# Ledger of designs, part 60: designed miniproteins, single chains, continued (5)

Each design is a single chain, and the fold is of that chain. pLDDT is the mean over its residues in the fold that is shown.

## One batch from the design tools (miniprotein)

Design m18066
Fold by ESMFold2-Fast:
Structure m18066 (fold): chain A 70 residues (1-70)
Amino acid sequence: MSKEELARRVEEALLEAGAPEELARKFGERLAASKDAQDFARAVSEAIDEGLSEEQLLAAHEAIERGLAE
């Protein structure tokens, strides 16, 4: 799977979970581009600070797991 396709899937998962479009796009790309578990954890902390909920981030995590399984 391409990084662009993964970012789009994460953005869609965030939008479906009720995230604002601007944050869904920003963090869809940011989370999909994470280099390792530590970078991912940092991106999650940034997302929470900017207003994303834990439920929205769980949806994003599930989208990443599904994308990486391909």
Scores: mean pLDDT 80

Design m18067
Fold by ESMFold2-Fast:
Structure m18067 (fold): chain A 91 residues (1-91)
Amino acid sequence: MLEYLEKIKKLAEEKGDEELVKLVEEAKKAIENKDEEKLKKYFKKIRDLAAEKGDIETLALIKVAYKEYFEGASEEELEKLYEKVLKGESY
């Protein structure tokens, strides 16, 4: 989970997307504070921002992070979800 958030942050920094960097930092703080409501809020904001910008890689990463943290998905399920989102498949 933290690995996926760190990758999103690195991509955001490379793009100069300060808003996305801030949202990732807020999500990390919510994890440290065990605040599931805030974490869900920031994950949704990251997802919505990535979708609005057409940032498919960030969208895939945040969906995988959400599923691992809140749904306890297996590594195989997370890899399949990542590939599916990268291919542009919608729910």
Scores: mean pLDDT 79

Design m18068
Fold by ESMFold2-Fast:
Structure m18068 (fold): chain A 111 residues (1-111)
Amino acid sequence: SIVPDREKSEEYYRLGLEYLRKKDFEKAMEYFEKSLEYDPLNFVSYAMLIALYYYTGKKSLARAEFESLKAVFGLNPELPKSFEEAAREFEKVGLDEAAEYLRKLAKEVED
């Protein structure tokens, strides 16, 4: 089994946030995907990616990725917490629609 590289995952997550601030959504998604290649349990990076799929019009892809996460990790209490953390990051850059979407998904995990 591949051991997660949490430091590289965090580095790519931070790069994703930098491009999100610049509103370069394609580069932001690329770096959040790279974050997940190094640590597939980085739920904040997953939440960021799902919200960006939704915000950029890939709504069916956003839903499919969320359903896959929920099926495997729906009972993990860190999942809804990570979605709330990601929602706060979108609020910091003024993307309130993306933040609202993530909060709706967090409630769906808790229910």
Scores: mean pLDDT 88

Design m18069
Fold by ESMFold2-Fast:
Structure m18069 (fold): chain A 71 residues (1-71)
Amino acid sequence: SEQKEVSREAAEKIREIGKETEELLKEMSKEEILKKAIEEAEKMYERNLKESEELGEKSKKSLEELKKLLS
């Protein structure tokens, strides 16, 4: 039973850390979050194009949707 109690306490601490992380994310503007997401999506698109054409096309569509949100 001690293992279950330790696991519950660990889960509670993880939830506390999650709340602190959420507060930090609120300090970032939606525009900053979107710009970072677009940069990562562009890197993923380039990587996926090297792996397969199908993955490249799917990544391109996602990237265009993100760019549309910023405009």
Scores: mean pLDDT 70

Design m18070
Fold by ESMFold2-Fast:
Structure m18070 (fold): chain A 56 residues (1-56)
Amino acid sequence: MDSPVDQDVLDLSRDYGRRYSSIDPQGVAQVGRLVRDPNITLSQLQNLIRQLEQRR
């Protein structure tokens, strides 16, 4: 039903990578793997990023 990859999902993933690649390489890897899932939603990606930021 939904597009397998949304521009907002890609933009959010790239922004996280640029801001956190040196600080949280494992979190960046998790975000990258999640974005490769065709069933990913923007909400799921936002929740992962929130959890990664909260664990600091």
Scores: mean pLDDT 73

Design m18071
Fold by ESMFold2-Fast:
Structure m18071 (fold): chain A 90 residues (1-90)
Amino acid sequence: SEEVERLIKDLETLVKAMENAVKNKNVSLAKSIARRGADTAEKLYELTGNEKVKEVAELFREAANAPDSQVIEKMKEVIKKAKETIEELK
C-alpha cells in the first residue's frame, strides 16, 4: 500500500537522522528522533502485523526513555535492527 511505502521511507529517513545524532553524540536530538521512530514503527506495525517492526518500535521507545548515559549505545542497536528490518520489507 502507498501508506506502508511512505512509512518505510519515513523510517529510512529517521534512521539516517539517528546515525547523524549518534555521530555527533547529540543525546537530546537522539531522544527526539527515537520518539518519532517509535511512533512511525508503531504505525507500520499496525498496518503490517510484522513482529520485527514491533521489535524495532520497542527498541526505539526504550532508547527514548533511557538514561542519557545509555542513549547513544541503545540507539546504535536500534539503527542496526531498523536497517535489517527495512531491508526485509523491501
Scores: mean pLDDT 88

Design m18072
Fold by ESMFold2-Fast:
Structure m18072 (fold): chain A 70 residues (1-70)
Amino acid sequence: TPSPQEQQDMKQRTVDIMMSIMTNPKASSEQRDEALELYNKFVQAYENKDWDTAKEYLEQLEKLLLEIEK
């Protein structure tokens, strides 16, 4: 189980990555739609305290941002 600090860090990192994707001029509309879907799934998992699932969606968002930044 992540600590309260790790939970807050996870939420903040997810928001920051989402904003980076949404404001990146290299992102396609398809990539922005994928990011929105992943963000919604993260929020649902986070609110349900399903930390393992929330972390997986955060990792998918991080990978998507890395693909856009190529």
Scores: mean pLDDT 85

Design m18073
Fold by ESMFold2-Fast:
Structure m18073 (fold): chain A 119 residues (1-119)
Amino acid sequence: MKRIAVLGAGGAGSRTATEYAKAGHEVTMIDLSKNLEALELLRKRIEKVSGREVKVVSANGSIEEAVKAALEFKADLVVIGLSVDSDEGRKIAEEAKELLEKAGLKVENANPEMINREA
């Protein structure tokens, strides 16, 4: 069992969180969103699908707060599930990765195809 932090509660991030939880890992999902109600609804959906407890944390729009949340969780791995469909999204994802790695955390990008584990 590992502690997996997923940064980004979008489609890639939520799929990643669900699969790691189903695999029996301790999962926390960290999102830059300030919409706590939406994050709580997403947490409940992931728990229902995975059958496992999942924690969700809002970084309140701050990459630095997201890094602190991952460190407080003592993550063995941080998976970046942030949207990279825009220049701004790619910049945020890259800045988050650099700050997480500088803090001593292992960082991976979310896989677009979660089923690659079956191959």
Scores: mean pLDDT 79

Design m18074
Fold by ESMFold2-Fast:
Structure m18074 (fold): chain A 61 residues (1-61)
Amino acid sequence: SKVEALVKGFEEFARLSGVPKEQAIAFAEREIEEAVADGELSEEEGKEALRRITEAVEKIS
């Protein structure tokens, strides 16, 4: 699903790039907002994706 792809993508980005988790989450938030605005995700899908990305990234370090 689109949500699963986003969660996987941002988790890998955060894990491999070594950027601060706050920066990774901020980047994810912006991308999700744009995807919802463009109709690529529903509002519910966007909220779910951001919640799951935040949880996954916070668990890395």
Scores: mean pLDDT 81

Design m18075
Fold by ESMFold2-Fast:
Order: sequence, then structure tokens, then C-alpha cells
Structure m18075 (fold): chain A 79 residues (1-79)
Amino acid sequence: SDKEIEELAAETVIKKVSEADEELKKIADENKDKPPLERLKKIDEKAVEIGKTDPERARKIAEAVAEAGKEVKREVEER
């Protein structure tokens, strides 16, 4: 279902950005009791803030998001 794909995408992004950035990992861990899409929203808010102050961290986060997108596409194509 669309909801399952959306939740898979959110979880995959959260996993990849947490591996790429320690502060985003901390936010993910602090919000682990929240639904995947709500956790992703909290992470996105911080990623936007990082993008304004640290271009190198922003680049690594963007690369992690792109990697997550490729992984989700592979998973969806296998279904």
C-alpha cells in the first residue's frame, strides 16, 4: 500500500541520515517513540538548520538522503 511505501521511505531516510550525522542520529533516538513520518519531520527541521551553518555536513546529509532514495526504489521494484 502507499502508506507502507511512505513509512519504508521515512525509516530508510532516518537510518541513512543517522549514519551520516551524529546530531541527526540523536534527534532520531530522542523521537524513537514517534511514528516514522513525524520522526522524519523533526530530523528535516534540524537538517535545514545545519544547511544554513555547515555546508559540508549539509552535503553529507544530502548524499545520505539520495542513498536512501535509491534503496527505497530498489525495495519497491522488488515488490
Scores: mean pLDDT 83

Design m18076
Fold by ESMFold2-Fast:
Structure m18076 (fold): chain A 51 residues (1-51)
Amino acid sequence: SDPAVQSAFLKAGGVISEKDPAQAAKNAAQLWKMVEDDASPEDIEAYAAKF
């Protein structure tokens, strides 16, 4: 995969360890769905930046 996508998932992993695990899991699932929907790495990074 693109290194930018991998960086976004590393951010998501950090959020999963944060205060709301259920919301973090939903955020990570949405990120993964964006990848499956062929979203650009830039769009994935923009979503991850909300974390």
Scores: mean pLDDT 65

Design m18077
Fold by ESMFold2-Fast:
Structure m18077 (fold): chain A 75 residues (1-75)
Amino acid sequence: SSMVEEAKKLAEELRNATDGSVIQRAGRRLAELIERASEEERKEIIKLLDEAYRTATNPGARSVAGMLRKYALEL
């Protein structure tokens, strides 16, 4: 879906982010996508966030990815 494609790009931005403003922007948009996603789209977004959480080098980016993954799992 177009939503999962956008989430993939945002998760990639988050994984590679070194700037706090990029982390905040990507995180906010990912949260919006999670809330609007279908159950099947949410499962795909969770996989993307899990990868970002495991591979992000910036501690802030890793924290945001982990928080969003937990949020998506609890919906």
Scores: mean pLDDT 89

Design m18078
Fold by ESMFold2-Fast:
Parts: structure tokens; C-alpha cells; sequence
Structure m18078 (fold): chain A 80 residues (1-80)
């Protein structure tokens, strides 16, 4: 049996209120990995994984945010 492709296991709440912290999980990535969060305006912020989790605090824009590592998109979340 060959199971070689596991996704990064990216997890975040689907939506969060403006100004509230958002928890991000990426258990497939090593601790110390920097994730790039791109706001709806295209503004970018980096967060660092610790214990395979990060907290994003800059939920100042309403809309869809994109979480990526390098050139790979891991997932999205919405600020409402």
C-alpha cells in the first residue's frame, strides 16, 4: 500500500470577525516555517509556525485572505 502524498494539513477557521485573532495550523510543515498571509488589498504579513500553529492578528480588512508558504497557496479564510 502506497500513501506518499499528504497535504500540508492546513487548517484555519472559515471566517473571523474584523479585529479578532485567527489561529492557523499546518502540521505538515516544520516549526519555524514562515507563512505569508495576503490581505484582500494585496498587503502581506508573515507569521511563524510554532508547535505547527501560528496566530494572525492583523484582521483589519473585510474580505478573503490567502495563506501561502513560498509560492504555494495553502488555503484561504474570510474576515467578516
Amino acid sequence: MKTLNESVGFSAPESVKKGEPLGISAPGLPDGTQLTVTAPSGSTTTVTLKNKQAVYLNTTEVGTYTVSVGDTTLGTFNVV
Scores: mean pLDDT 77

Design m18079
Fold by ESMFold2-Fast:
Parts: structure tokens; C-alpha cells; sequence
Structure m18079 (fold): chain A 104 residues (1-104)
């Protein structure tokens, strides 16, 4: 997580075009964070322990926010701020739909 935060800051600080390898790596990290958020939400819904459920819910939110932030920063650097906002909104909507499926 600390290493990912540093990576996000590095991308944000450098407004130049991302090379294909950097773009693929960041997209892979965003997908892994999405998977971690979904898994944490599943754990939260399956645990009978309220304290563990609260911990998993916090992890789901944290990983979800990090995935959304990565999508925003990548799209902003590649296609500008409007594209970044649209990418963040789509990733947030994807996560919300996945969380609703788990809760259902």
C-alpha cells in the first residue's frame, strides 16, 4: 500500500505521456485493487464477527478508493481532466454494482 501510494504520487507529479509498459502496469494495479475491494466486501458479508466485518468493510472502501484514484490519474494524464473524471465515475459505478451483487 505505501509503495502504491508513492507510485500514484509519481504518476501525478509527472504530466508527460505514459509509456505502454507504465500504462499496462498501472491498469493491472487498478484491477488488482478492484479485486481486493470485492474480496474484502465478500469477507465482510460472510463473517458473523461484527469487528472483523467492520475491518473488512474499511479495507473494501480503502482498496476501492485507491483503484478509483489510479483510474482518475491515468486517464487525466492520457486524455485530460474530463476523461479522468469519467474514468473515475465508471470505476466507482463498477465497484458499486459488484458490491450490490455481493449484498444481494
Amino acid sequence: MAALAEKVEAVRADPKELDEKEKEELLKEAEELKKKAIEAMKEAMNTPDEKKREEYLKLAVKYGQEAILLEYIMATRLEGEKAGLEAAEKKAEELEKEFEKIKA
Scores: mean pLDDT 76

Design m18080
Fold by ESMFold2-Fast:
Structure m18080 (fold): chain A 72 residues (1-72)
Amino acid sequence: SGKEEYRKKKLEEGYGKGGIEAMLTLAEIIEGLKDEDSVEEIEKKLKEALYKLDKEILDHFKMDDKYLPKFS
């Protein structure tokens, strides 16, 4: 646990808390993808990951949600 806490603190100092939270969210989504067999499900989860990342970027820059990607 000390190792994880130290790395988190060091990364927060360099990248900021929001950047760390975005990376952790992406890591959790990627971990979920490792257990998937379907290419279609992988694509869906990747699109959801990109949407969440874009939302966090928009929130950081105070941008309108109209700039978020739309899925076909």
Scores: mean pLDDT 59

Design m18081
Fold by ESMFold2-Fast:
Structure m18081 (fold): chain A 83 residues (1-83)
Amino acid sequence: LTDEQLDEVMEQLRQTQPLVRFKDGLVVPEVIAAMEAFNHALETGRLVVERVGDTVIYTDTETGETFTTLEEAQDYLLSKYTA
């Protein structure tokens, strides 16, 4: 398999499987995918991170959805990344 074919297969698996959950002692391959989706969204400007006082707000510029935790933002973007 080429790297492109492998990436496509990984995307298909994310679409058909339940959204990854970050849990104590639970490390799954989809956790890495969630982090990559988060970083990709930051790099493309799809996700905006703003600090308001002591609160960090993550905003999806396409939908206007907002999140206050990193885990919620990562899970959401994993779902959007595979779409």
Scores: mean pLDDT 62

Design m18082
Fold by ESMFold2-Fast:
Structure m18082 (fold): chain A 100 residues (1-100)
Amino acid sequence: SSREKLIEGFKSLLEELEELSKEYPVYKKLAEKIKKAIEAIEKNDIEKLVEELKEMTEIAIEYLREHPELAGDTPLEEAIEKLREHGEKLIEKVVELLKE
């Protein structure tokens, strides 16, 4: 149940990222990481899942540093810190759901 809901959630996110990738190529890279994360969940490969989600966060941070206008009115370093924090919390919750 929780594993199926998690896969469904990632598939929903993948669809959104693929739509955004039509205008912004960075979302194509993020979509590829989510595809690999879904595959890792389906194969019960927790180590690969964590690796793909960490790489996704680093891709997003690198792109934000190259395009600071995407942070809007948020200070760049604050936006990066929040993005890193959200990435770590996502990984922790995903791993906990898969261990239950």
Scores: mean pLDDT 83

Design m18083
Fold by ESMFold2-Fast:
Structure m18083 (fold): chain A 111 residues (1-111)
Amino acid sequence: SMTKRLIEQAEELARRYAREQVNYDLLTKGADYHEKLAPLSEIHRETAEDLRAVAQQHQAKADALQAELQALADQVPEYREQIEQTAQRLLEEERKRAEEKAKLAEELAKK
């Protein structure tokens, strides 16, 4: 089915979007942390700038994937709500995985 293929493509784009958006969120959070410490050390200012530059690349990829997802949703407007709900769910799942991974890494570092 053409519709099934488009929905599967939308889910793949949504998964890729979720990963890029979560990478952007994490790098931006790191940059904000180092930016607050910049008055204490030049290394923090440079780290914040580097993290923001990488975050911008992930944001550009996320924006491109969101545009592609929107274009697919426009082809199957009867499935738009389902596509949007799936994209939101996948984004929340990716955020949860990132939080669990960060917590595990912190716990392992204390051993």
Scores: mean pLDDT 88

Design m18084
Fold by ESMFold2-Fast:
Structure m18084 (fold): chain A 82 residues (1-82)
Amino acid sequence: HHMIQQLLHQLNNNLVLVYSKAQEAGDKKIQEQVLKAARYVNASDWDGAKKQLEEIKKLAKEKGLKDVEAQAEEAIKLVDQL
C-alpha cells in the first residue's frame, strides 16, 4: 500500500538522520540504539521499534542533543501510524 511505503520511507530517512547527528556528536551509545531501532523496523516489530526510539529520545534529552531528540520524536510519530 502506498501510504505504508511512504511512512516506511520517511521512517528510514529519520533513522539515518538520527544516526548521522549522533555520529557528529560522537555519541556511540545513541548510534548503537539507532541500529537496534533499525533492526526492529526491518523485522516489522513496531512495539520494539517504538520502545527503542523512546530510549533514544530520552538519552538525547538528557545529553541536550535537541536535533536528535526532535528526529527521534518524529520517528515515534511515524511508527505510531504503522
Scores: mean pLDDT 85

Design m18085
Fold by ESMFold2-Fast:
Structure m18085 (fold): chain A 97 residues (1-97)
Amino acid sequence: MISEEELEREVLKAIVIIQLSVIIHTVDNLPISDEEKEKIIKLANEVRDLVANTELSLEQIEKVRELIQEAMRALDNGDYETAIKKLEEAKKILEEA
């Protein structure tokens, strides 16, 4: 049986991967330039791959999830600069892991 902490970590990782996939799908359907779409989609894919392939502490994955939620909120508000910044902050945490 897995520990409660290991289960929580795996559940949070799954949630983040799903949320990043939602970001990719949402951005691909936005009425913005192809260059802006490619930039955000590429960054979201890089973050998703790092989440899937990096061993993360519970604290690290919780911080990444918070940043992804903030990126999603920024996209909903048309604030693409903030969305990109939050995805870049998430990528940095994952690369430093």
Scores: mean pLDDT 84

Design m18086
Fold by ESMFold2-Fast:
Structure m18086 (fold): chain A 55 residues (1-55)
Amino acid sequence: TIVVEPGDHYLDGSREALDRAEELVAQGLDVTVVMAGPMDPDVIERLRSLGITDI
């Protein structure tokens, strides 16, 4: 599970979540991303392309 914390810069939090999700998926782990605020649509699309459905 990856959490984008309230108070983080929106773009930076999205980038960190994406980088972490890519790392975990590469290790064969199931990943859930929890958003505390709006996320860049391109990041959401990338996360879904990795097989992450619980966003």
Scores: mean pLDDT 61

Design m18087
Fold by ESMFold2-Fast:
Structure m18087 (fold): chain A 79 residues (1-79)
Amino acid sequence: SEKEKLEKEYEEEVRELGELIAKATGEDEEAVTERLLKGDDEERRKLAAEAVEADPSLAEEIGRELGEALALKAEIEEL
């Protein structure tokens, strides 16, 4: 189904975002990914902002992955 496809794409984007945040901050990747999955959009933006402050060289990639994750989540919520 379309919902299952979007949920899978969302999980993949959150995993990639979690990997980038963990790389930037030095936090545990699994812990960061769980916080992203369980949190709201404000928590996701906060985690991304903290990662950008920790490693500004990853700002463009983190911003892109965050934007994609938020867009997919919004699309899932409209289904």
Scores: mean pLDDT 85

Design m18088
Fold by ESMFold2-Fast:
Structure m18088 (fold): chain A 110 residues (1-110)
Amino acid sequence: SLASQKKFAERVIERVERIIDEAERLLAAGDVDGALRKLDQAMMLIEQAAKRLDEDLSKRINQVIEETQTRMLAVRREGRQTGDWEAMARRMIAIMRETVERLKKVVEEY
C-alpha cells in the first residue's frame, strides 16, 4: 500500500539522519575520511531504498538523488582544487542535511 511505502521511506530517512549525525561527530573529531565514508553510506542507503518504492515515489526520490549527486560532485571538485578537505566534508554534510529535508517533503506529498 502507499501508506506502507511512506512508512518504509520514513524509516530510511530516520536511519540516514543518524548516519549523517555520525559523520558530523567523526568530522568534529578530525576524521575527515570517516565522515566521507558515512556520507557515502547514507547516499547508498537512499539509492537502495528508492529501488523498493512504487514508480511515482521512486521517481520523485530519484530526482532528489540526482540533484544531490550533482552538488556533491561540484563540492568534491572544489575540494581537489583547494585541498581543504575539512571544508569539503562540512559542505557535503550540509548538502546531505538539505537532501534529508527535501526527501521528507517528497514523502509527505502524494
Scores: mean pLDDT 89

Design m18089
Fold by ESMFold2-Fast:
Structure m18089 (fold): chain A 81 residues (1-81)
Amino acid sequence: SAAERAAAYLRAGRGDAAGAVMVLAGKEEASQLLSEGVRAARAGDRETAVRLFAEALRLMGAPEEVAEEAARAYVDHILAE
């Protein structure tokens, strides 16, 4: 599903690919939350970034546990840059 692909891309640190999946699925709101989360992560607000990424994935239809896991993985990837 689109939710599974978006989560997989975030786990791989491929935020641009995840955002493209969201837009192509007609979930522009999810893509917007993803962009906001990236800004929060870069500002050092890890808690807000995890919440926003998880919300984006839940809008895509991901289960809560999958959304949280992928959100944390993506934040770790951004902070490793």
Scores: mean pLDDT 86

Design m18090
Fold by ESMFold2-Fast:
Structure m18090 (fold): chain A 91 residues (1-91)
Amino acid sequence: VEEEVKKIQSLPPEEQEKVREEITKEIGDVIRAVGDSLENGEEPGRIAAAQELREMSIKGLAFGTPEQQKNDEKLLRRAEKELEALGISPE
């Protein structure tokens, strides 16, 4: 994640904006997958979905505008609560 962030920060501003849009879209896709997996999935799938949401939220916090960071912080807290409910300590 950190190495990926550094690579993106080295890109021109127009490409950084495009990457931010891509990450925002990916977060939306993960939210949908998390919801389905947590409701209907087996425990390993639910854990994986919650971890993926956590990772994407961390990426958003590293790249985003203050407004996006506030939303990503909420998603991170949600992912951590889901992992805690499943008995997994968030790293």
Scores: mean pLDDT 68

Design m18091
Fold by ESMFold2-Fast:
Structure m18091 (fold): chain A 74 residues (1-74)
Amino acid sequence: SAFDEELRALAARIKAARTPEEMIAAYVEMARLVAAHVSDPEALRTYLGLLAHEASELLDPEHTRELRARLDAI
């Protein structure tokens, strides 16, 4: 599906990111894409939490805080 293709493209962008800013942008775009397709607030909250946790293993604390703030705005 187009959704699966877009998710795969965003996952590839995260892996190819050369800067924290590029990685954050890709994670936020992925979160917005999922939010547009998930109607259950609890499932969305769980998914966004998992994205933030995954990113925290790859980003420093400052960039992790920036990503969390942007995800909280979704």
Scores: mean pLDDT 86

Design m18092
Fold by ESMFold2-Fast:
Structure m18092 (fold): chain A 75 residues (1-75)
Amino acid sequence: DLVDVMLEMARRRLKELVEKGASAEEIETVVENFKLTAVSTLDILGRSEEKPALTAQLEKMKKEALDELKRKKEA
């Protein structure tokens, strides 16, 4: 499923950024870009009703990445 592939790509990208010690701003920018791409893709596919669930999942992933980044800075 395209949505599952998109979420997996987002997870891998965020993990890479956290491991590289990227800034919080960079993580936020990457998630915002994934949200824009995801929303546009769902619109093209006629799956617009899935937008709230997909954006909520991306927001959760952003929070998890930012929390992990904070832990690495404090370690």
Scores: mean pLDDT 81

Design m18093
Fold by ESMFold2-Fast:
Structure m18093 (fold): chain A 77 residues (1-77)
Amino acid sequence: VIKAQAEKEAALKPRYEAARELEKQGRFDEAVEVYKQILAENPKDRGAHGELVKLLRKIGREDEALEEEERLKAALA
């Protein structure tokens, strides 16, 4: 179980790095799409959810940030 979780995290690491690189380049909308893809595969990923909410707030998409917070709450219920 622990090894399978670690392997999934290792597969996600390049996507997280790609999203952060896009954000550094000012390609915020593309970074948002990468985080959304991570969450489509892993709906309970608190890390990806937190980064997505932070990015959405940074670019002024506050309504979408609030929707993502509610999605995490629903996924954890």
Scores: mean pLDDT 75

Design m18094
Fold by ESMFold2-Fast:
Order: C-alpha cells, then structure tokens, then sequence
Structure m18094 (fold): chain A 98 residues (1-98)
C-alpha cells in the first residue's frame, strides 16, 4: 500500500489566544487516536497534515476538519488537499448529512 497524505487548511476569521487553545485541545484529542498527525499555525490559518497507509486515518482527519467548521464560529473556510479519494469521500458524506 502507498502512503497517502492529506492536508487540511482551516482559515480563521481571527487568531486569538482563546481560539488557538480550543483548536490545540481538539487536535490533541485527534492525535490520541491518530498519532501521525501534525499541526501548524499561520497568520490566519490552522493547518493539519496526516501521512498514513491507513485510509481510515486519512478519512478521519478529513472529517475532523469538516466537522470543526460546525463547532467553531471563527472558522471562515476549510480546504482539503492531497488525497483525492479522501476529499471525494468527505464531500459525499457531507451531502448525505443534508
């Protein structure tokens, strides 16, 4: 099996210490289940990268990013890049939840 990479870029309306702390707490919960995830903060972005041979890990990180937008009012947008199949599956699942 080939190692797959997914990058989730979360655009924030404002990067306050409170928003940063909430995102870091949520990320640590994700990392407890998927240890191969890493994160970084930009000026107005929170970026998560996962590299895994396990498609379920790639899908779980993609879904996690999509679901964050439902809980965090400071999220402006969420962009998925890298694994095309995981991106497609997340888009299909989100349509089924409408």
Amino acid sequence: SMVKTLEVTIKLKDVTPEVKERLEIRFEELKASIPGVEYSFGEDTFTIVVKSEDESHILAVALWGAYLALYEPEIESVELSGDEEATRRVQELLKQLE
Scores: mean pLDDT 79

Design m18095
Fold by ESMFold2-Fast:
Structure m18095 (fold): chain A 95 residues (1-95)
Amino acid sequence: MQRAREALDRAREAIRRLQRATTEDEVLSSYERAVRSAEEAVRLALQAGDVELAREALELRKEAAMQAMSLTTNPDVISRAIGEVLRAIGELLDL
């Protein structure tokens, strides 16, 4: 339980860094960190049987992708982020 919350906090911090990113490299690195941390939080939450924490982590993963889409001009990053939003929505519906 505690480890999942720590991963969730890392995802939130990465999203804050993403929102303050001023270069495409900063957007990409912060986005990748946010998605990775949120994915870790989902895995740890599901391992602990905490469906609500897993839902919160999936929402953060979706938020990170949506933020990256609004901040980047790189079409490859936009395409990847669209895929991540759709995947997160699908996983949320299956919870």
Scores: mean pLDDT 83

Design m18096
Fold by ESMFold2-Fast:
Structure m18096 (fold): chain A 90 residues (1-90)
Amino acid sequence: MPLRADREFKTPTGKTIRLTFEEIAPGEVRVTLQLDGKTVGEVEGPVEEAMARADDLALYVALKEIHGITREQAEANPEEVAKIVSEIAK
């Protein structure tokens, strides 16, 4: 049976973010990101690359839902994103 793992957490706004990790081939995984049960992103690839891309995706979903910042706005101002991430990581 393919390996499957789920990680779930709640935002301060009361929404649920879920990361689903599914092994699709030996050493390759699909990570699906859901917000309140709706798929908002998906990444596939080698475990290390897919995990890094999933972390990036989860960050941008959190920035949009909590702070109203789009990915394009975040990429235009990485210093402001770093400040927000520091506050969230408390």
Scores: mean pLDDT 68

Design m18097
Fold by ESMFold2-Fast:
Structure m18097 (fold): chain A 74 residues (1-74)
Amino acid sequence: EPSVEELEEEFVKIVRELIENNEYETLKEIEEVLRRMQARAAAIPNPSEAEQEALVREAVKEMLKIYEEAKAKK
C-alpha cells in the first residue's frame, strides 16, 4: 500500500490535471470529500497517528474513485 506522502503526490498531480482540463465538476466533488475528512478529523479529540492516517487514506481512496469514475464517463 502506498505511503501517505505518495498518496499526496498523486493527489496533487490529479488536481493539477483536472484544473488544466477545466474539469470543475470533478474538482468540486473532490473538494467535498476533503471538507468531509476535515470535519471528521475535527470531531475526534486527540486522534492517534493511526486514526489520522486512516482518515487520510480513506479520503484519498474516495477522491481517487471519483477521478476514475470521471475518466470512465468519457
Scores: mean pLDDT 75

Design m18098
Fold by ESMFold2-Fast:
Parts: structure tokens; sequence; C-alpha cells
Structure m18098 (fold): chain A 107 residues (1-107)
């Protein structure tokens, strides 16, 4: 069911955060991707999809992959903006800019 997929997605997201905190970046990346996949299979327009893309952005930054990080943060900000979470969208852009000195342009 969609509820079971959301529970699975939330568990995968939490595993991603735990792996990130442990500096297990490949494991964190896999867990965040599994979370996104489960939310998408559930067919839910969920802000946690934005949270998972933000997690992927931080993983990419810690691996030195600036372009990948920019793309993930841009996707997170677009999802937040679509859901009316404008403060979260702005926060993601500012976090990336403060860390890299580079700006993300949103439509």
Amino acid sequence: SASELVQQATASFNAGIAAFDAKKYDTAQQSFLEAIDAFELAGVDHPSVGDAYEGLGWVALNKGNLLEAKNHFKKAAEIYKKLGRNALAKSVVLNYENFTGETITLP
C-alpha cells in the first residue's frame, strides 16, 4: 500500500541520515535514493522527497562532486517551492551558496 511505501521510504531516509552522520557516504547515497524511489512508488507529493534530495546534495558535497550537489540541491529547492515550502527552498539555496560561493538559480 501507499502507507507501507511511505513507512519504507521514511525508514530508508532515516538510515541515510545515520550513514551520513557516520561519514558512510556511499551507504547514505543508496539509502536516500531508496527513500526517493519508495516515495515516488507511493505516488505521494511529499516534502520528504525534497529532504532526501537535500541529503543527496550534502553527500555529493562531502565527496567533492560540486555539480552533482548543485543539481540535487536545485531539485530539493524546486520540490519545496512546488509544495509552498518557500522558506525551505530559500534555505537550501543559501546553504549551498554559503558552502560553495556559487548560486543556484530557481525558475
Scores: mean pLDDT 85

Design m18099
Fold by ESMFold2-Fast:
Structure m18099 (fold): chain A 126 residues (1-126)
Amino acid sequence: MSSLPARERARAVAEEAAKLFLEGKTEEAIRLIAEAKRASDDEELRLRLDGMLAEIALIEAGQGKLDLARLAISELDPRVARILQELLDEGSLDEERFLARVAEEVGEEVARLIREGGEMLLEALK
């Protein structure tokens, strides 16, 4: 599989999800990313989509919208979801701490793909 088509697809999902998120349609944005993730057998694409879900969880938790943060976390890879949920429960949800724990507990490549997905969403929110 080519990594370029996976990146292009991830960017398209990020742009559509960002539009919904900026309109205050956070649940719809989460659902869109989760549906794209379920429709794909590409692990690199799925992990970049997990990065977008993690970024939404970080933003919503930072705004005190814990139910929306938990909704985004529920759609993540279970290994990644556990780490982010533990940090949320500690009341100290920080992106660099989250990514450091993913790198240590799951893998450096997984953390890299999640970081890339989050960055794609943040770029689309500009």
Scores: mean pLDDT 86

